# Designs tried in a protein design run: designed miniproteins, single chains. Part 101

Each design is a single chain, and the fold is of that chain. pLDDT is the mean over its residues in the fold that is shown.

## One batch from the design tools (miniprotein)

Design m3513
Fold by ESMFold2-Fast:
Structure m3513 (fold): chain A 100 residues (1-100)
Amino acid sequence: MPSLEELVAEFQALAEELQRLIKENAPREEILKVAERLREVADRIAAQSPLAAEVRAAMDALMELIKENAPREEILAALQRATLLVLRAASLTARRQAAA
């Protein structure tokens, strides 16, 4: 399995790509494809974190906004919120791994 550092790097790269696609008004299918992969990586990062449920809820909210073709600013705000939660979950998981 990839390391936590590799998962965080993949998440950050996917989040940047998703932000770019949203800003460029890319086709909804391309945005959803990247968002689905971002959700999978987020779930892996948060799996051992007490924030797992909050990360899932934030990613589900982001997916719904994309599917509903919500205003760009709302989608970007949801992405930012999800990103902060995932990075918080990664920090908590890293502390547990350092203690193991």
Scores: mean pLDDT 84

Design m3514
Fold by ESMFold2-Fast:
Structure m3514 (fold): chain A 87 residues (1-87)
Amino acid sequence: MPSPEEEAEELLEKVRETLERFKRENVPLSDVASTLATFARYFGQKFKVPAEVREAYVAQIEAAARAGDYEGALALFEELARLGLEL
């Protein structure tokens, strides 16, 4: 069974790959935001982050994605994963 740390890195790698694909395929920012919000909720649930904290990160990730700030969105996913691993 992968460790929680290995699972977090695997999920973060999937987010990075998804963002690279979205840039290549010029996916609309609204669709990017919707997809990343779904991933963020999954991350928060997987790492047992409290719902209030999870939804705050989801909102921030959606805002970053809508602004085309892929680097900011990825950084927020990394923070969410780190927070979940520390809980």
Scores: mean pLDDT 80

Design m3515
Fold by ESMFold2-Fast:
Structure m3515 (fold): chain A 91 residues (1-91)
Amino acid sequence: SSAAQQKTQAYLRGALEAIETGFEFAAQGNDKMAAEAAIAAGRMLIQAGEANPEHREQLTSMGRALIEAAKRGVEDALKALEAGRALIEEL
């Protein structure tokens, strides 16, 4: 439905904004805020997946990967943010 598509697009936009914010904090040496941005992006991708049955598994798996990477540290968080951005660009 158009409503589900709009909801998915809103969460994907939010995730992309969180990803860009994560890169900005990492560039500033703010590892804690970079990791928190990765968690925010991950949560938004999970919500996008819940709103989109076609891409549910892919989006929720990436969202969980972002949250888990953030727990391991900023280097893993940044790699996961790059993967998340690439996924959003393909949709």
Scores: mean pLDDT 89

Design m3516
Fold by ESMFold2-Fast:
Structure m3516 (fold): chain A 93 residues (1-93)
Amino acid sequence: MRERIERIDTEVGRALVAAGDWETLRRYSELVRLAETDPEKGLEEAEKFAKEYEKNGDRIGLAAAYTVMAIAYERLGDFEKAEEYIRKAEELL
């Protein structure tokens, strides 16, 4: 599980750099830290982030949001939800 999260995290970061989307990369990095330190808060903020990028049709931003949700669920011990969001992120990348 952690190895797959690290892979999608790397792919998201590379995609955002390639797109020149430094603002989304910054927001993503902040949410990753939040999910690692306060996973419940990280999940709430990632859900808002996902809705924003889904509305805008931004597939890479949405993959970033799903990656944060996967990290948060893994930290909370909800491995079924973590697996669900890993797959959702992989489908967008």
Scores: mean pLDDT 85

Design m3517
Fold by ESMFold2-Fast:
Structure m3517 (fold): chain A 68 residues (1-68)
Amino acid sequence: SPLEARLDRVLDEIRRAVQEGKPEDELVALITEAVRLINELEETDPAAAQRYRGRLGEVVDEWLARLA
């Protein structure tokens, strides 16, 4: 689906940004976009939305661990 393709791209960008140590503002913007797309996906495919929420959570947890 177009939403899943966009989510895959945004999640790849977030993973890259975390690995490169990008500033918080850039990461927050990417995470905000991912959350928006997941909320859109939830309306048509709740199971896929839950899977993407899990993937986003893993990347956010990795980022937060680097700040601790």
Scores: mean pLDDT 86

Design m3518
Fold by ESMFold2-Fast:
Structure m3518 (fold): chain A 68 residues (1-68)
Amino acid sequence: SETALAAAARAAEAGGADAEAARKGVQNSMDLFKQGGSGKEAEAAVEAGGADVEGANRAATGAHIAAS
């Protein structure tokens, strides 16, 4: 859902990512889940945007919900 994606982007920003990097990381994370990727790969996509481990974990969870 759009709400889950928005919440995921905010979690990435709370973890230290810039707004654009957060959106890109969350979109990449969601696309990875849609392609059968792992949670670890999804978290790494958010971390690549500058999010810390906690922010990346929360953001990847939201991206997984958005992918469903």
Scores: mean pLDDT 83

Design m3519
Fold by ESMFold2-Fast:
Structure m3519 (fold): chain A 68 residues (1-68)
Amino acid sequence: MEEVERLIEELAEITGTDPELLRRSFEAQGMLSREDIARVARAIAQGFRDKGYPEEKIRRLEELAERA
């Protein structure tokens, strides 16, 4: 639980999202596992790549997904 919350906070930092809002979104969708966070991080990384966002942010999202 605490480790999942930490991953959500890190994901929020990378994406520039409020950690509390992101946590509530995951809770509402029943996405509270490390695997769920990894899936979301990969999806966001792909979206960032498609939109030409900085490679550094994409790399951080991919690394987060691998660690989750």
Scores: mean pLDDT 78

Design m3520
Fold by ESMFold2-Fast:
Structure m3520 (fold): chain A 92 residues (1-92)
Amino acid sequence: SLLAELLQQLDAATTAEELLAVLRQGFATLSREDQERLLLHVYLRALASDAARRETIIAVLREMAAELAESDPEMAASLRALVDALETHARA
């Protein structure tokens, strides 16, 4: 499935640009249900990541939230909430 392919690309991504490209494709092409699954996978990967990779993921989520703010405000709000949760975890 497209979701499975995007999850493999997400796991292989090493740069902010690569992560952002995967998320842009996902939010443009996946159903809302699969977008939520993609976002859950990103969250779990961020929690399992070292500080540098977590900061990269947070930066990408912020950029995606800004891009979606007018076209998909509900998803933009979900992305901002996820950033807040990850930053709270990083400060603990």
Scores: mean pLDDT 86

Design m3521
Fold by ESMFold2-Fast:
Structure m3521 (fold): chain A 75 residues (1-75)
Amino acid sequence: SMSPVNLVKDALVKFLATHGYLEEAKELAATSDEDFVEKAVEILKKLPEKLREHAVRLLRALNTPVAKEIIERLE
C-alpha cells in the first residue's frame, strides 16, 4: 500500500535500525496505520535527546501531515 503513513514509517524504521534500535524498528514496522502516530511518538520519546532531535529534523524534511502530527505530539 502506497499510503502517506508508509513513507514516514519506512523513513523512521530505517532511521531506528541505522542507529541500533532494531527491536523498536521491528515494532514500528509491524504497527497498523491507525496506531502508527501513537507508537512512533512512544518510541521517539524513549530515544536520547540528540537522536530524537535528529528524528524531528528527518520528519520536518519529509513534510507530510503524518510527520507534522508526530512532531506536534513530541513537543
Scores: mean pLDDT 86

Design m3522
Fold by ESMFold2-Fast:
Structure m3522 (fold): chain A 95 residues (1-95)
Amino acid sequence: GMMDNLSRRLGGIIGQIKRLVDYSKKHPEDFKDVAENIIRLLEQSARMLESVGLNEEAEKLREIREEIRELVKKGDKEGFYKKVEEAIELLREVM
């Protein structure tokens, strides 16, 4: 069904985000590029949530995304990783 398709697609995005997080921890010089890719994946996820009527969850995810942008701007890598984990947990709750 629609929710089964969403769960599969979000699972793929979660996997991509986890691989990007692991990569950035091993390659600190690539942090900004990795962060930009994760931010794009979160916006893609928010649009997917909206497409199935999960508007409140999409809005929460966008709030987390804005907090992530601020943490990147401040160079707070530890805060960034914690906030990305929060985004992943939100995505898992809708799967």
Scores: mean pLDDT 89

Design m3523
Fold by ESMFold2-Fast:
Structure m3523 (fold): chain A 88 residues (1-88)
Amino acid sequence: MHLAEAAEHERLGEEAVAAGDEVAALEHGVEAGVHLALAAGDEELAAEIRELGERLLAALRAGEVTEEDKLAGQRAVALTREAYERIQ
């Protein structure tokens, strides 16, 4: 189930990027990463991806992104890549 949910969020994220909706793209990216980590059997990794991604999302919605928020986003992307590599 989690792989199907990750794939759907990846698709919706790509559509959001094409539409220029950065917030929606990041929301779907975070959900995809969380479901990839859960598919890999790693609930702690899923929680970390969500926490880091939600931090960047909150900053983007507020219109004020700090260096720490950007680093959190980069970390979330790196962890999502790790989860993806573990399930391939």
Scores: mean pLDDT 83

Design m3524
Fold by ESMFold2-Fast:
Structure m3524 (fold): chain A 62 residues (1-62)
Amino acid sequence: SAQEKEIERIKLLILFYQISVESNKWVAERTTNPQIKAANLAAAKADEATIAELEKRLADLS
C-alpha cells in the first residue's frame, strides 16, 4: 500500500539521519579545531530535529 511504502521510506530516512548524527559527533569529539567542532555539533543537532519530525510522522501513520 501507499502507507506501507511511506512508512518504509521514513524509516530509511531516519536511519540515514542517525548515521549522519553519529558521523558528525565522531568528528566533533576528535577535532582540535573549535570551529569544526561547533559546525559538526550544529549539523548533528539539525539532523536530530529532523529525526524527531520524522518519528512524529511515523507515529501519525501507525
Scores: mean pLDDT 90

Design m3525
Fold by ESMFold2-Fast:
Structure m3525 (fold): chain A 94 residues (1-94)
Amino acid sequence: SMMEELLKEIIELIKELGEKAGTPQSVIDSAIELVKKLFEAVKEKKDLPLTSLSGETHYIPLEENKKLVEQLKILLEGYKNKDLEKALKKIEEL
């Protein structure tokens, strides 16, 4: 599916950028897990549960989750085209 392909490309981008920046593997893995949860929430048409260190659960609404996926898609295209400035401007217009 197009969503599965987009998720794979975003995971690859996170790995590449994390390696280039010298980011700890635990942080890269945490970012990948967060993106997977975001895509699953959109696929299931559900709010995204995020649990804080205090044990409180907050829900990011489905419409915000959809917007985040669209923003990630725009950023991925900007990275591929080597035009992140244009990508960031498109995100501001959303």
Scores: mean pLDDT 83

Design m3526
Fold by ESMFold2-Fast:
Structure m3526 (fold): chain A 82 residues (1-82)
Amino acid sequence: AAVEAVEEGYRKAEEAARKGDLEKAREYLKKGVQEGIKLLDANKDSLTQQQIRQIVVQMTAIALRGIGVLIDREIELRKAAE
């Protein structure tokens, strides 16, 4: 649920970035991360500390990958414009 929310945000962000819509891409990634955090917080009392740690690590890895895609695409678009 929490990891899936971040993955969905990443997927939508990547699609938007491919179309050159970096603003929409950032919005999707941000919303995915926010939803993931809300879901983790809502379910934390039913999870072990190890499970919480694993979920946080997975969410963070996906979010960082998404940020990398956005940065790379922004650099490409800037070079194409200049």
Scores: mean pLDDT 82

Design m3527
Fold by ESMFold2-Fast:
Structure m3527 (fold): chain A 108 residues (1-108)
Amino acid sequence: EDEVKVIQLVELIIGDERETLVNLEAAKSTEEALAILQKYIETLKQYREELKRLVEKMPKSELAKQLLQTVETTIKRLQEAKEKQDIEGAIKIIQENRERLKELYDKM
């Protein structure tokens, strides 16, 4: 039941990553790309808070812990890329994280 919620969060994050990559590719300026990145970072922060609650309810769930760690690491990396205005770096971070989450999903 609670593990189903973790799986649903993986699916949502994979979808949001795809949409964010499409939006970043379509961005016509650095300012627009930075706004897209900020929106995605705020979305990840919401997922982080939900995952923290799930980890507290399921302290033995390695999947929930791994997903939380992945989300926290991605937020930190994307915030750094945004501060540097490194849009290409941000795209690479999202692509690498998306591949990792797809592998995690396929093994569930």
Scores: mean pLDDT 85

Design m3528
Fold by ESMFold2-Fast:
Formats: sequence, structure tokens, C-alpha cells
Structure m3528 (fold): chain A 70 residues (1-70)
Amino acid sequence: SKERQLTLEFTTRSLEIAGEWVDQVIKAKKEAKRNGWSQEELEERIKKIDEEAQKQQKELLEEYKKALAQ
């Protein structure tokens, strides 16, 4: 069904966003250790990574709801 296909696409994209978040956090922690970042610099970087992932998840949910309504 169209609903099943849209739900699978939504779920797959949501997992991709989660995977990108994990990769970005790991990268930030490695860069912090390599480059001697302060704890505050690392926390600020992770906060931005978290905010971007939350934004993408919210946008994806809105797109999914609109697609279901069509």
C-alpha cells in the first residue's frame, strides 16, 4: 500500500539521520582530542550537531504527515 511505502521511507530516512548524528558526534570527539579543544568547545560542537539532527527529524516528520494526507 501507499501508506506502507511512505512509512518504510520515513523509517529508513529517520535511521539515516540517526546514523549521521552518531558519525558527526564520533568525529567531533576525535577532532577534540587531536586538536586540543576545550570541553566547552566540544560541548558547543555537539550541541550544534544535536540541533541539526533534531531539525532534520522534525522536517522529516512534517513531510511524512503531509504525504499521508495526500
Scores: mean pLDDT 89

Design m3529
Fold by ESMFold2-Fast:
Structure m3529 (fold): chain A 70 residues (1-70)
Amino acid sequence: MEEEKKKAEEEIEKIAKETLARLVAQGVPLGEAAERLSKVVKEAMELIEKGEVEEALKVMREGSERLVAE
């Protein structure tokens, strides 16, 4: 459980960095992109804290895709 939690935290950080780069590449200002992304990261991290690792990764991936699509 602990190792899976750390792996999920690393995956969330990776997805966050990739999503931030994509938003900036699409013309979203860095500060605005970071604010939008931070909300998704907060929700995913709360799920990890509760032990819902799989749901946390799903929230992070789907939320990041939604941010890039809009």
Scores: mean pLDDT 80

Design m3530
Fold by ESMFold2-Fast:
Structure m3530 (fold): chain A 89 residues (1-89)
Amino acid sequence: GNAQLQQLQELIRRARELLEEGNYREALRVAMEALRLAMDLAGDDRELVLFAIGTMLRAIGYDLEGNYEEAAKVAIEGAERVLATLQSR
């Protein structure tokens, strides 16, 4: 619904602010929360759900390497793409 889309927008905004502040671990945490919400909102759109899952796995890969900045960027950009698709419906 509109409230969940607004929540997704707010999580993405907060993740970007944290990224700009150099708080990469918190940016990643918030961005991963955004991706989980985005996946729930994608619902029956299997391609969009798989995109969100793939993005989460890529972000986890960077996190395991200690590359928190790239992990956060990947997660934020993925959440933004899901949001854009949901808004185009």
Scores: mean pLDDT 89

Design m3531
Fold by ESMFold2-Fast:
Structure m3531 (fold): chain A 63 residues (1-63)
Amino acid sequence: MKKYTIPAAYELDSVKEAAERATKEYGEVEVVQAGPNDAASLEKAVRTLKKFKEDYEKEKKEA
């Protein structure tokens, strides 16, 4: 099971849709929000979201 941590809520809606699609087609993907909504957390969220989408595309290509 792949686990992705989003430290801020800004990009959560996009991650939700991607996570639901990945769960439906490629197995369980867990998205966890951790931390407050601040500038540092937002920067981490953007990085984590990009990595999540990259992993999603890799699994989709492999599957």
Scores: mean pLDDT 56

Design m3532
Fold by ESMFold2-Fast:
Order: structure tokens, then sequence, then C-alpha cells
Structure m3532 (fold): chain A 82 residues (1-82)
């Protein structure tokens, strides 16, 4: 299983963000983290879930496009949520 930091970096990579993207994580307990990713003027805010049985996922709000993205870290997919 990915560490929270590795999972957050992988989510940034799958979103096409820079390797220099700034990541902030806050442990919320119960395998959930508040996640912020900043890359220049791009800002994503949301949640990272790292569940041993349910898998690794990030749900992130893109403040520029004003859309939610589900990043499935196990499937390596990014899906716009509607």
Amino acid sequence: MLSPEEAARRAAELLGLSEDAEIELKDLGDYEYELTIRDGDRLYRGYLTLHPEKGAKALLYDTVTRRWYLVDLDAETVTEVR
C-alpha cells in the first residue's frame, strides 16, 4: 500500500501536475486525509482515502475548472465527477 505522501504525489502525477507541486496532508483518522495540491496557480482541494480493503482514492476539487475529479490510485484513472 502507498504511504499518504506517495499516494498524494501519485494523484498529482495522474492529474498531470508538476513534480514540484506542493502537497499538504491532514490526517482525519479512519484512513482519510484532507489533501491540498498546489502547482503554480493550480489548486486542488479534497480528500485522500487509503483503505486496506477498499483501496486508494483521491476526490479533488479543481479550483480553476470548478470541477470534482475522482483519482483512483489502484486503477490509475482520473474521472470527472458529476
Scores: mean pLDDT 85

Design m3533
Fold by ESMFold2-Fast:
Structure m3533 (fold): chain A 63 residues (1-63)
Amino acid sequence: MKLTVFAGSQAAADEVAEYLESKGYEVTVEVIPTGTITVVDENGNVLAHARTPEEVIAKLEAL
C-alpha cells in the first residue's frame, strides 16, 4: 500500500516515513506549511492526524 505523509518539516515527515517503511509501506513525503502531520492512503483515507510524530505513530500502531 502506498501512503503519503504531509508535515510542516522534513524531520517530522522523515520520522513518520521511517516508521511506515519499516512496516513495509511505500511512502511519499510532502512538506507543506502546516502545524500538523497527516498520513493518507491512495484511496484518500486519513489514517492518522496529529501534531507530533509520536502521536501519529501511536495512532498508526492502534490500527
Scores: mean pLDDT 83

Design m3534
Fold by ESMFold2-Fast:
Structure m3534 (fold): chain A 111 residues (1-111)
Amino acid sequence: AAVPAAPPGVTRTELVAEATLGVGEEVRFPLAGNTSYLVALTNTGPGPVTVEVTLLDSKGTVLARARLTLPAGGSVSLLVITGPEDHTLVLKVVGGSPEARVQVVLYRAEA
């Protein structure tokens, strides 16, 4: 798969994990502390989808949460920078048709 265009300031990426999600499905990625990650989301389904992105600390406390609506064929890249301890990134498809499909790719990023 082609690496999506990196945000400004990212000089290289390394593939860490990937998943494909339908409506109601989630994936949880363990993230190392003091590390930058790039999360690429692509809606490969026929209609719009809403994805909830949640960053949790080592205790399960919500540090950040965003909801993104992607049109059919739409994509977005998110830069995630972790604090000193291990974190968990949770991605869940919270809305869309039964045919909804979201490709999730996690990269480790370096500036």
Scores: mean pLDDT 82

Design m3535
Fold by ESMFold2-Fast:
Structure m3535 (fold): chain A 88 residues (1-88)
Amino acid sequence: EEEKKKKEELVKEMLEAGIKVAELTAGGKLKEAEEILKKAKEKIEKEKSEAGKAALEIPLELAKIPDTPLEEIKKKAEEEAEKILEKE
């Protein structure tokens, strides 16, 4: 199951990247957020991972909802990532 483990690692990595991008964006650190997002997207494209893409996009989509606290974004993103991993 090395492919399953790699998928789980990628999903966790992308989830953390997405949460960090949301946090940095909220803090006004746009350049740092942009660099993390660029590297994460390049890795997803290289790996062709739909699960990784979903894990990255979830915290970013939640951050677009007005007045959503960062802690709520983290909680909801972690819940959605667990659902992605539960399928396989």
Scores: mean pLDDT 77

Design m3536
Fold by ESMFold2-Fast:
Order: structure tokens, then sequence, then C-alpha cells
Structure m3536 (fold): chain A 79 residues (1-79)
């Protein structure tokens, strides 16, 4: 996979997945700082998946799974 293709797939996957993750994190009562941390981690996970040659659908799934895991972990740590 070329660097251009990695960037394109990453950006497209994030544009599709991030709005839902951010909305879910806000509904869970997470702070803006925690939401920013989740967004950064999701972006990094999506890029790593793209660099590993995963399909767009797989990158979107990795992004969703990463976001959900982090939301759940942060909510649990506050209890």
Amino acid sequence: MSNREVNDKTSLALSRVLPGIVAQARQAGLSQEEIHQIVNAVANAARDAAEAGKSLDEIEQVARDTGQQLIDALVQQRQ
C-alpha cells in the first residue's frame, strides 16, 4: 500500500466513524479532554490498520472497536 493510499483510507474511515464515536462518548458523560484522547487513539489505530494493508471496511471496524473499548474503559475507571 502506498503512503497516499494509507492516508486516503485512514481519512475516509475516520470521516465515517469518528462522528458516531464522539456522539457516544458525549452520551457516556466523558469530558472534552477524554473525547480528544479517544479521537487521537482511534486515528492512530485506523492508520496502523491502513499501513498493515487492511481494507476500508476492516479499518472502519478497527476504529469503531478501538473507540468503544476506550469509552468503556474510561467509564469503568470513573466508577
Scores: mean pLDDT 85

Design m3537
Fold by ESMFold2-Fast:
Structure m3537 (fold): chain A 68 residues (1-68)
Amino acid sequence: SKEKFREVFAKYDTNGDGKIDAKDVKKVLEDLGYKPTGGQVNAIVQAVADADGKIDYDKFYEVFEKLK
């Protein structure tokens, strides 16, 4: 659910700014029970990471919903 996604995201959003490092995408997906390939992780990062390598909660959730 969206609530479980938010809980897992919050574990990696250590400063509470609503963003995570792109490098933590794989860990978030693994904590949610998925087994993403490196190619899948890279595709998500390229789609939603900003210029600073950060990923916004809403954008990450949108692409996650499309991968169900």
Scores: mean pLDDT 80

Design m3538
Fold by ESMFold2-Fast:
Structure m3538 (fold): chain A 95 residues (1-95)
Amino acid sequence: SAEEEEIRELLKEALEKAINGEDFSEIEDELLRRWVRFKREGHPALETAEEALSILVEILIKPPVETTAEYHKANFEKTDELRKKLAEEKLKELE
């Protein structure tokens, strides 16, 4: 549907910004506004909006290989690099 395509376009734009190390909070806010609207209306595009937001949240947090304090400390400074790599992977999956 047109709404689902618009969500995918917004997600791709956010992922491209993430790959470039740019802030995508404005697009995240737009997706959140659309999610609230779709949830209120019971719209079919709700699931697509939830998936898009889930992907962006996953990019914003460090993916845990293990949950030890040592792992968290060791990878703290590499969060930006991991975020960019994850965003690139997710963008390819949207083909």
Scores: mean pLDDT 73

Design m3539
Fold by ESMFold2-Fast:
Structure m3539 (fold): chain A 69 residues (1-69)
Amino acid sequence: SSELKRLIEELERDIEHLEQQVKELQEQLERAKKAGDEETATKLQILLNLYQVAIDASKLIIERIKEKM
């Protein structure tokens, strides 16, 4: 349906936004590691893990919607 297609487009946009944030956090993590800032590196790793869970969950939702089309 057109409604389900719009929902997929919205979720794909959200995934793109999250992937951009992951890239920025990965660059920050590399800088923290190079500087020996273990506290910042740990915090960034936790954030990266949380963002990855959100991306994976959104992708699963898209797959479930496509199964109904």
Scores: mean pLDDT 88

Design m3540
Fold by ESMFold2-Fast:
Structure m3540 (fold): chain A 100 residues (1-100)
Amino acid sequence: SSLEERIRELVEEIEEIVKEMKEKYPDDPNAEKAYELVKEIKKLVEELIENGSREQLRQAYGLLARTKKDLEEAKKKEDLETAVKTLEGTKQALLELMRS
């Protein structure tokens, strides 16, 4: 598959992890915040796929792959605060990448 397809697959996998956290911890406000952050990240990734350079897409791929790994660890530890911080960091890194 293309780099764009691999990036979309990573975003879908990240969304699935966060949906599972939301279903398991419906009363935790961090679960809702994580889900809203994933929606924002999806919009930024879509903009980057449409308008970004190949180099920006490669950097986004690496960033999202690390985000997935960090979220899987946060899920195992039941650490929704760290999941939120990870996603906030990913959003900021994507915004900075789009400005470069």
Scores: mean pLDDT 89

Design m3541
Fold by ESMFold2-Fast:
Structure m3541 (fold): chain A 66 residues (1-66)
Amino acid sequence: SAIAESMARGAAKLSTDEAAEVARRLSIADAALGEQTMAVMKELVSPEAAAKIEAAYRAGAAEAAA
């Protein structure tokens, strides 16, 4: 979606730590938008950054589920 693409491009401009924190919070606020944003962002950042951001995203989802 255009919103997910815009959010992913915005997150890609942040530091890896900042993008990871945004991803963690997004997983709690809107899971569907979060999944779409993660899919786009993985193509825009390095594999190492993508792995760290993905881990933070999944941690946020786990916190919400607990």
Scores: mean pLDDT 77

Design m3542
Fold by ESMFold2-Fast:
Structure m3542 (fold): chain A 93 residues (1-93)
Amino acid sequence: MAKVREAIEHIREAIRALAQGKTEEARKHLLLAAKYLGLEPPAPDSTVLEEIERLLDAALENTPDPEHRLEIEQLLAFVAMIGSIEKQIEKKK
């Protein structure tokens, strides 16, 4: 039903683009991932990290495959770590 593997591949490309500072490229990959999951496209006022987390959560709910679930969980942990680092930089007195 859902193209979870294709969605995961596009989410990985979005994370890669974000790491390179290519926010617009990351958003294009998230648009494709949302399409493969049957979800609404990324909101224009949301951050790329928020959209990556939303799509990874949806992918995890849509796959019973333990190998895919493990991969999604690893990506979610990575995104959570990046979000924590960004907040630490803002809170650095």
Scores: mean pLDDT 74

Design m3543
Fold by ESMFold2-Fast:
Structure m3543 (fold): chain A 89 residues (1-89)
Amino acid sequence: MKYLEEAKKEEEEGNYIKSARLYIQAGTQYYSQGNIDLSVQLYNRSSDLYEKSGNIADSLSVRSQGARLDGNLARSRELDRKRQAVLEA
């Protein structure tokens, strides 16, 4: 998977925002192929990288998306509320 390889390289180089975007692309592609577990893992890794770059709202948004893909709607809603609080602070 080219996106996953590029995401890992960008992460190793400290380009966290670019890496996070590439992990989302990889996760989206795996989801379209029916690999939900790997898709969720890649969305969570993207979220962690946004957090490392100080992009807390983007981190929470991506983590919420991952929770929705995993069928955990309660967690997704909790993360959406937390994101809204960050944006209003």
Scores: mean pLDDT 86

Design m3544
Fold by ESMFold2-Fast:
Structure m3544 (fold): chain A 80 residues (1-80)
Amino acid sequence: KLSLEEKKYAVTEAIEKSGLPDDVAEELGTKLGKWIAENPDASVEEIKAKMEEIAKELGVSDEQIKKLIENFEKEVEKLK
């Protein structure tokens, strides 16, 4: 089980590595970080679903969302 800090770290690293525009990256990070803080027991799958939801709302393409999720999965794997 990942800690709250590990979940936030994995999200931040995934966003930074995904090459999103700075404004989109900041908004996604802020909204998702707030949701994780409000849902500290959220699973990795729930975080992935919320990340996709927010990214889609912000106009991120399906291909960019796929890259974002892949990067998040890689960061989670490093923390196991």
Scores: mean pLDDT 84

Design m3545
Fold by ESMFold2-Fast:
Structure m3545 (fold): chain A 94 residues (1-94)
Amino acid sequence: SMAEVEELLPQVREAMEEAIKKIIEEGLVEKALEIIEEFEKLGAEEALKKLRERVAAGEKIHPALSVLAQIVAFLLEVGDEEMLKEIKERLEKA
């Protein structure tokens, strides 16, 4: 439903702002861009599956990168190309 997407967008924006801030502060920009590239290449479902498999295998993922991955997956599923582009541009400029 478009109405459900519209209700979630303010919360997604807020989570995005916090995740980007933490990624920049912690020096995780390169890892964040790698996550975005993998998600764009594989799609949301397959990329999330691989991320879960890496965590299950004992890989430690910073919470801000986990939040970013969930936001990117959501944006790919709803087709919000503009917000995804904004995230990429903000990380690339950092």
Scores: mean pLDDT 82

Design m3546
Fold by ESMFold2-Fast:
Structure m3546 (fold): chain A 79 residues (1-79)
Amino acid sequence: MVTKTLGAVVPKSKVEEVKEAIKKEAESHGAEVEIQERPASDPDKTLLTVKITAEDEEKVKAAEKAITKAVESLGGSVG
C-alpha cells in the first residue's frame, strides 16, 4: 500500500461537495481517502487534509490527479 497526503483550501460553502467529490474520485481510481477539516487563515475558507491510500504508486497518482481536478472545479486549490 502507498499513501500520499494533499492539502486543499476550499470555500466553506463548498466543503461538503468537495468532500463527496474527493471520495468519488478516489473510489473510481481504486484508492481510499481520509479527510480532515481545519480552519483556514481565510475565515470564509476551510483547509482539508486528504490522505490517499492505494495498492500502488500509479493508483495513488491517478487518484491525486482526479482529486486535484475535482477540487479545482469546485473553486478550491490544492497545495
Scores: mean pLDDT 83

Design m3547
Fold by ESMFold2-Fast:
Structure m3547 (fold): chain A 56 residues (1-56)
Amino acid sequence: SSLDARLAAIKAEVAALRKQVAASGGDPKLVFELQIQEGVLALVEGVINLIRKIEG
C-alpha cells in the first residue's frame, strides 16, 4: 500500500541518520535529531496500526 511505501521511506531516513551519527563519532546535534526522528517514526507507526485495526 502507499502507506507502507511512505513508512519504508521514513525508516530509510532514520537509518541514514544513524549512519551519519556513527560517521560523526556521536555528534550531539545528530544524536538529538535521531532521537526526535525515532519518536516521530514510533508515532506514525502507532497511527498506521490504529488505522489498520479500524479498517480490518
Scores: mean pLDDT 82

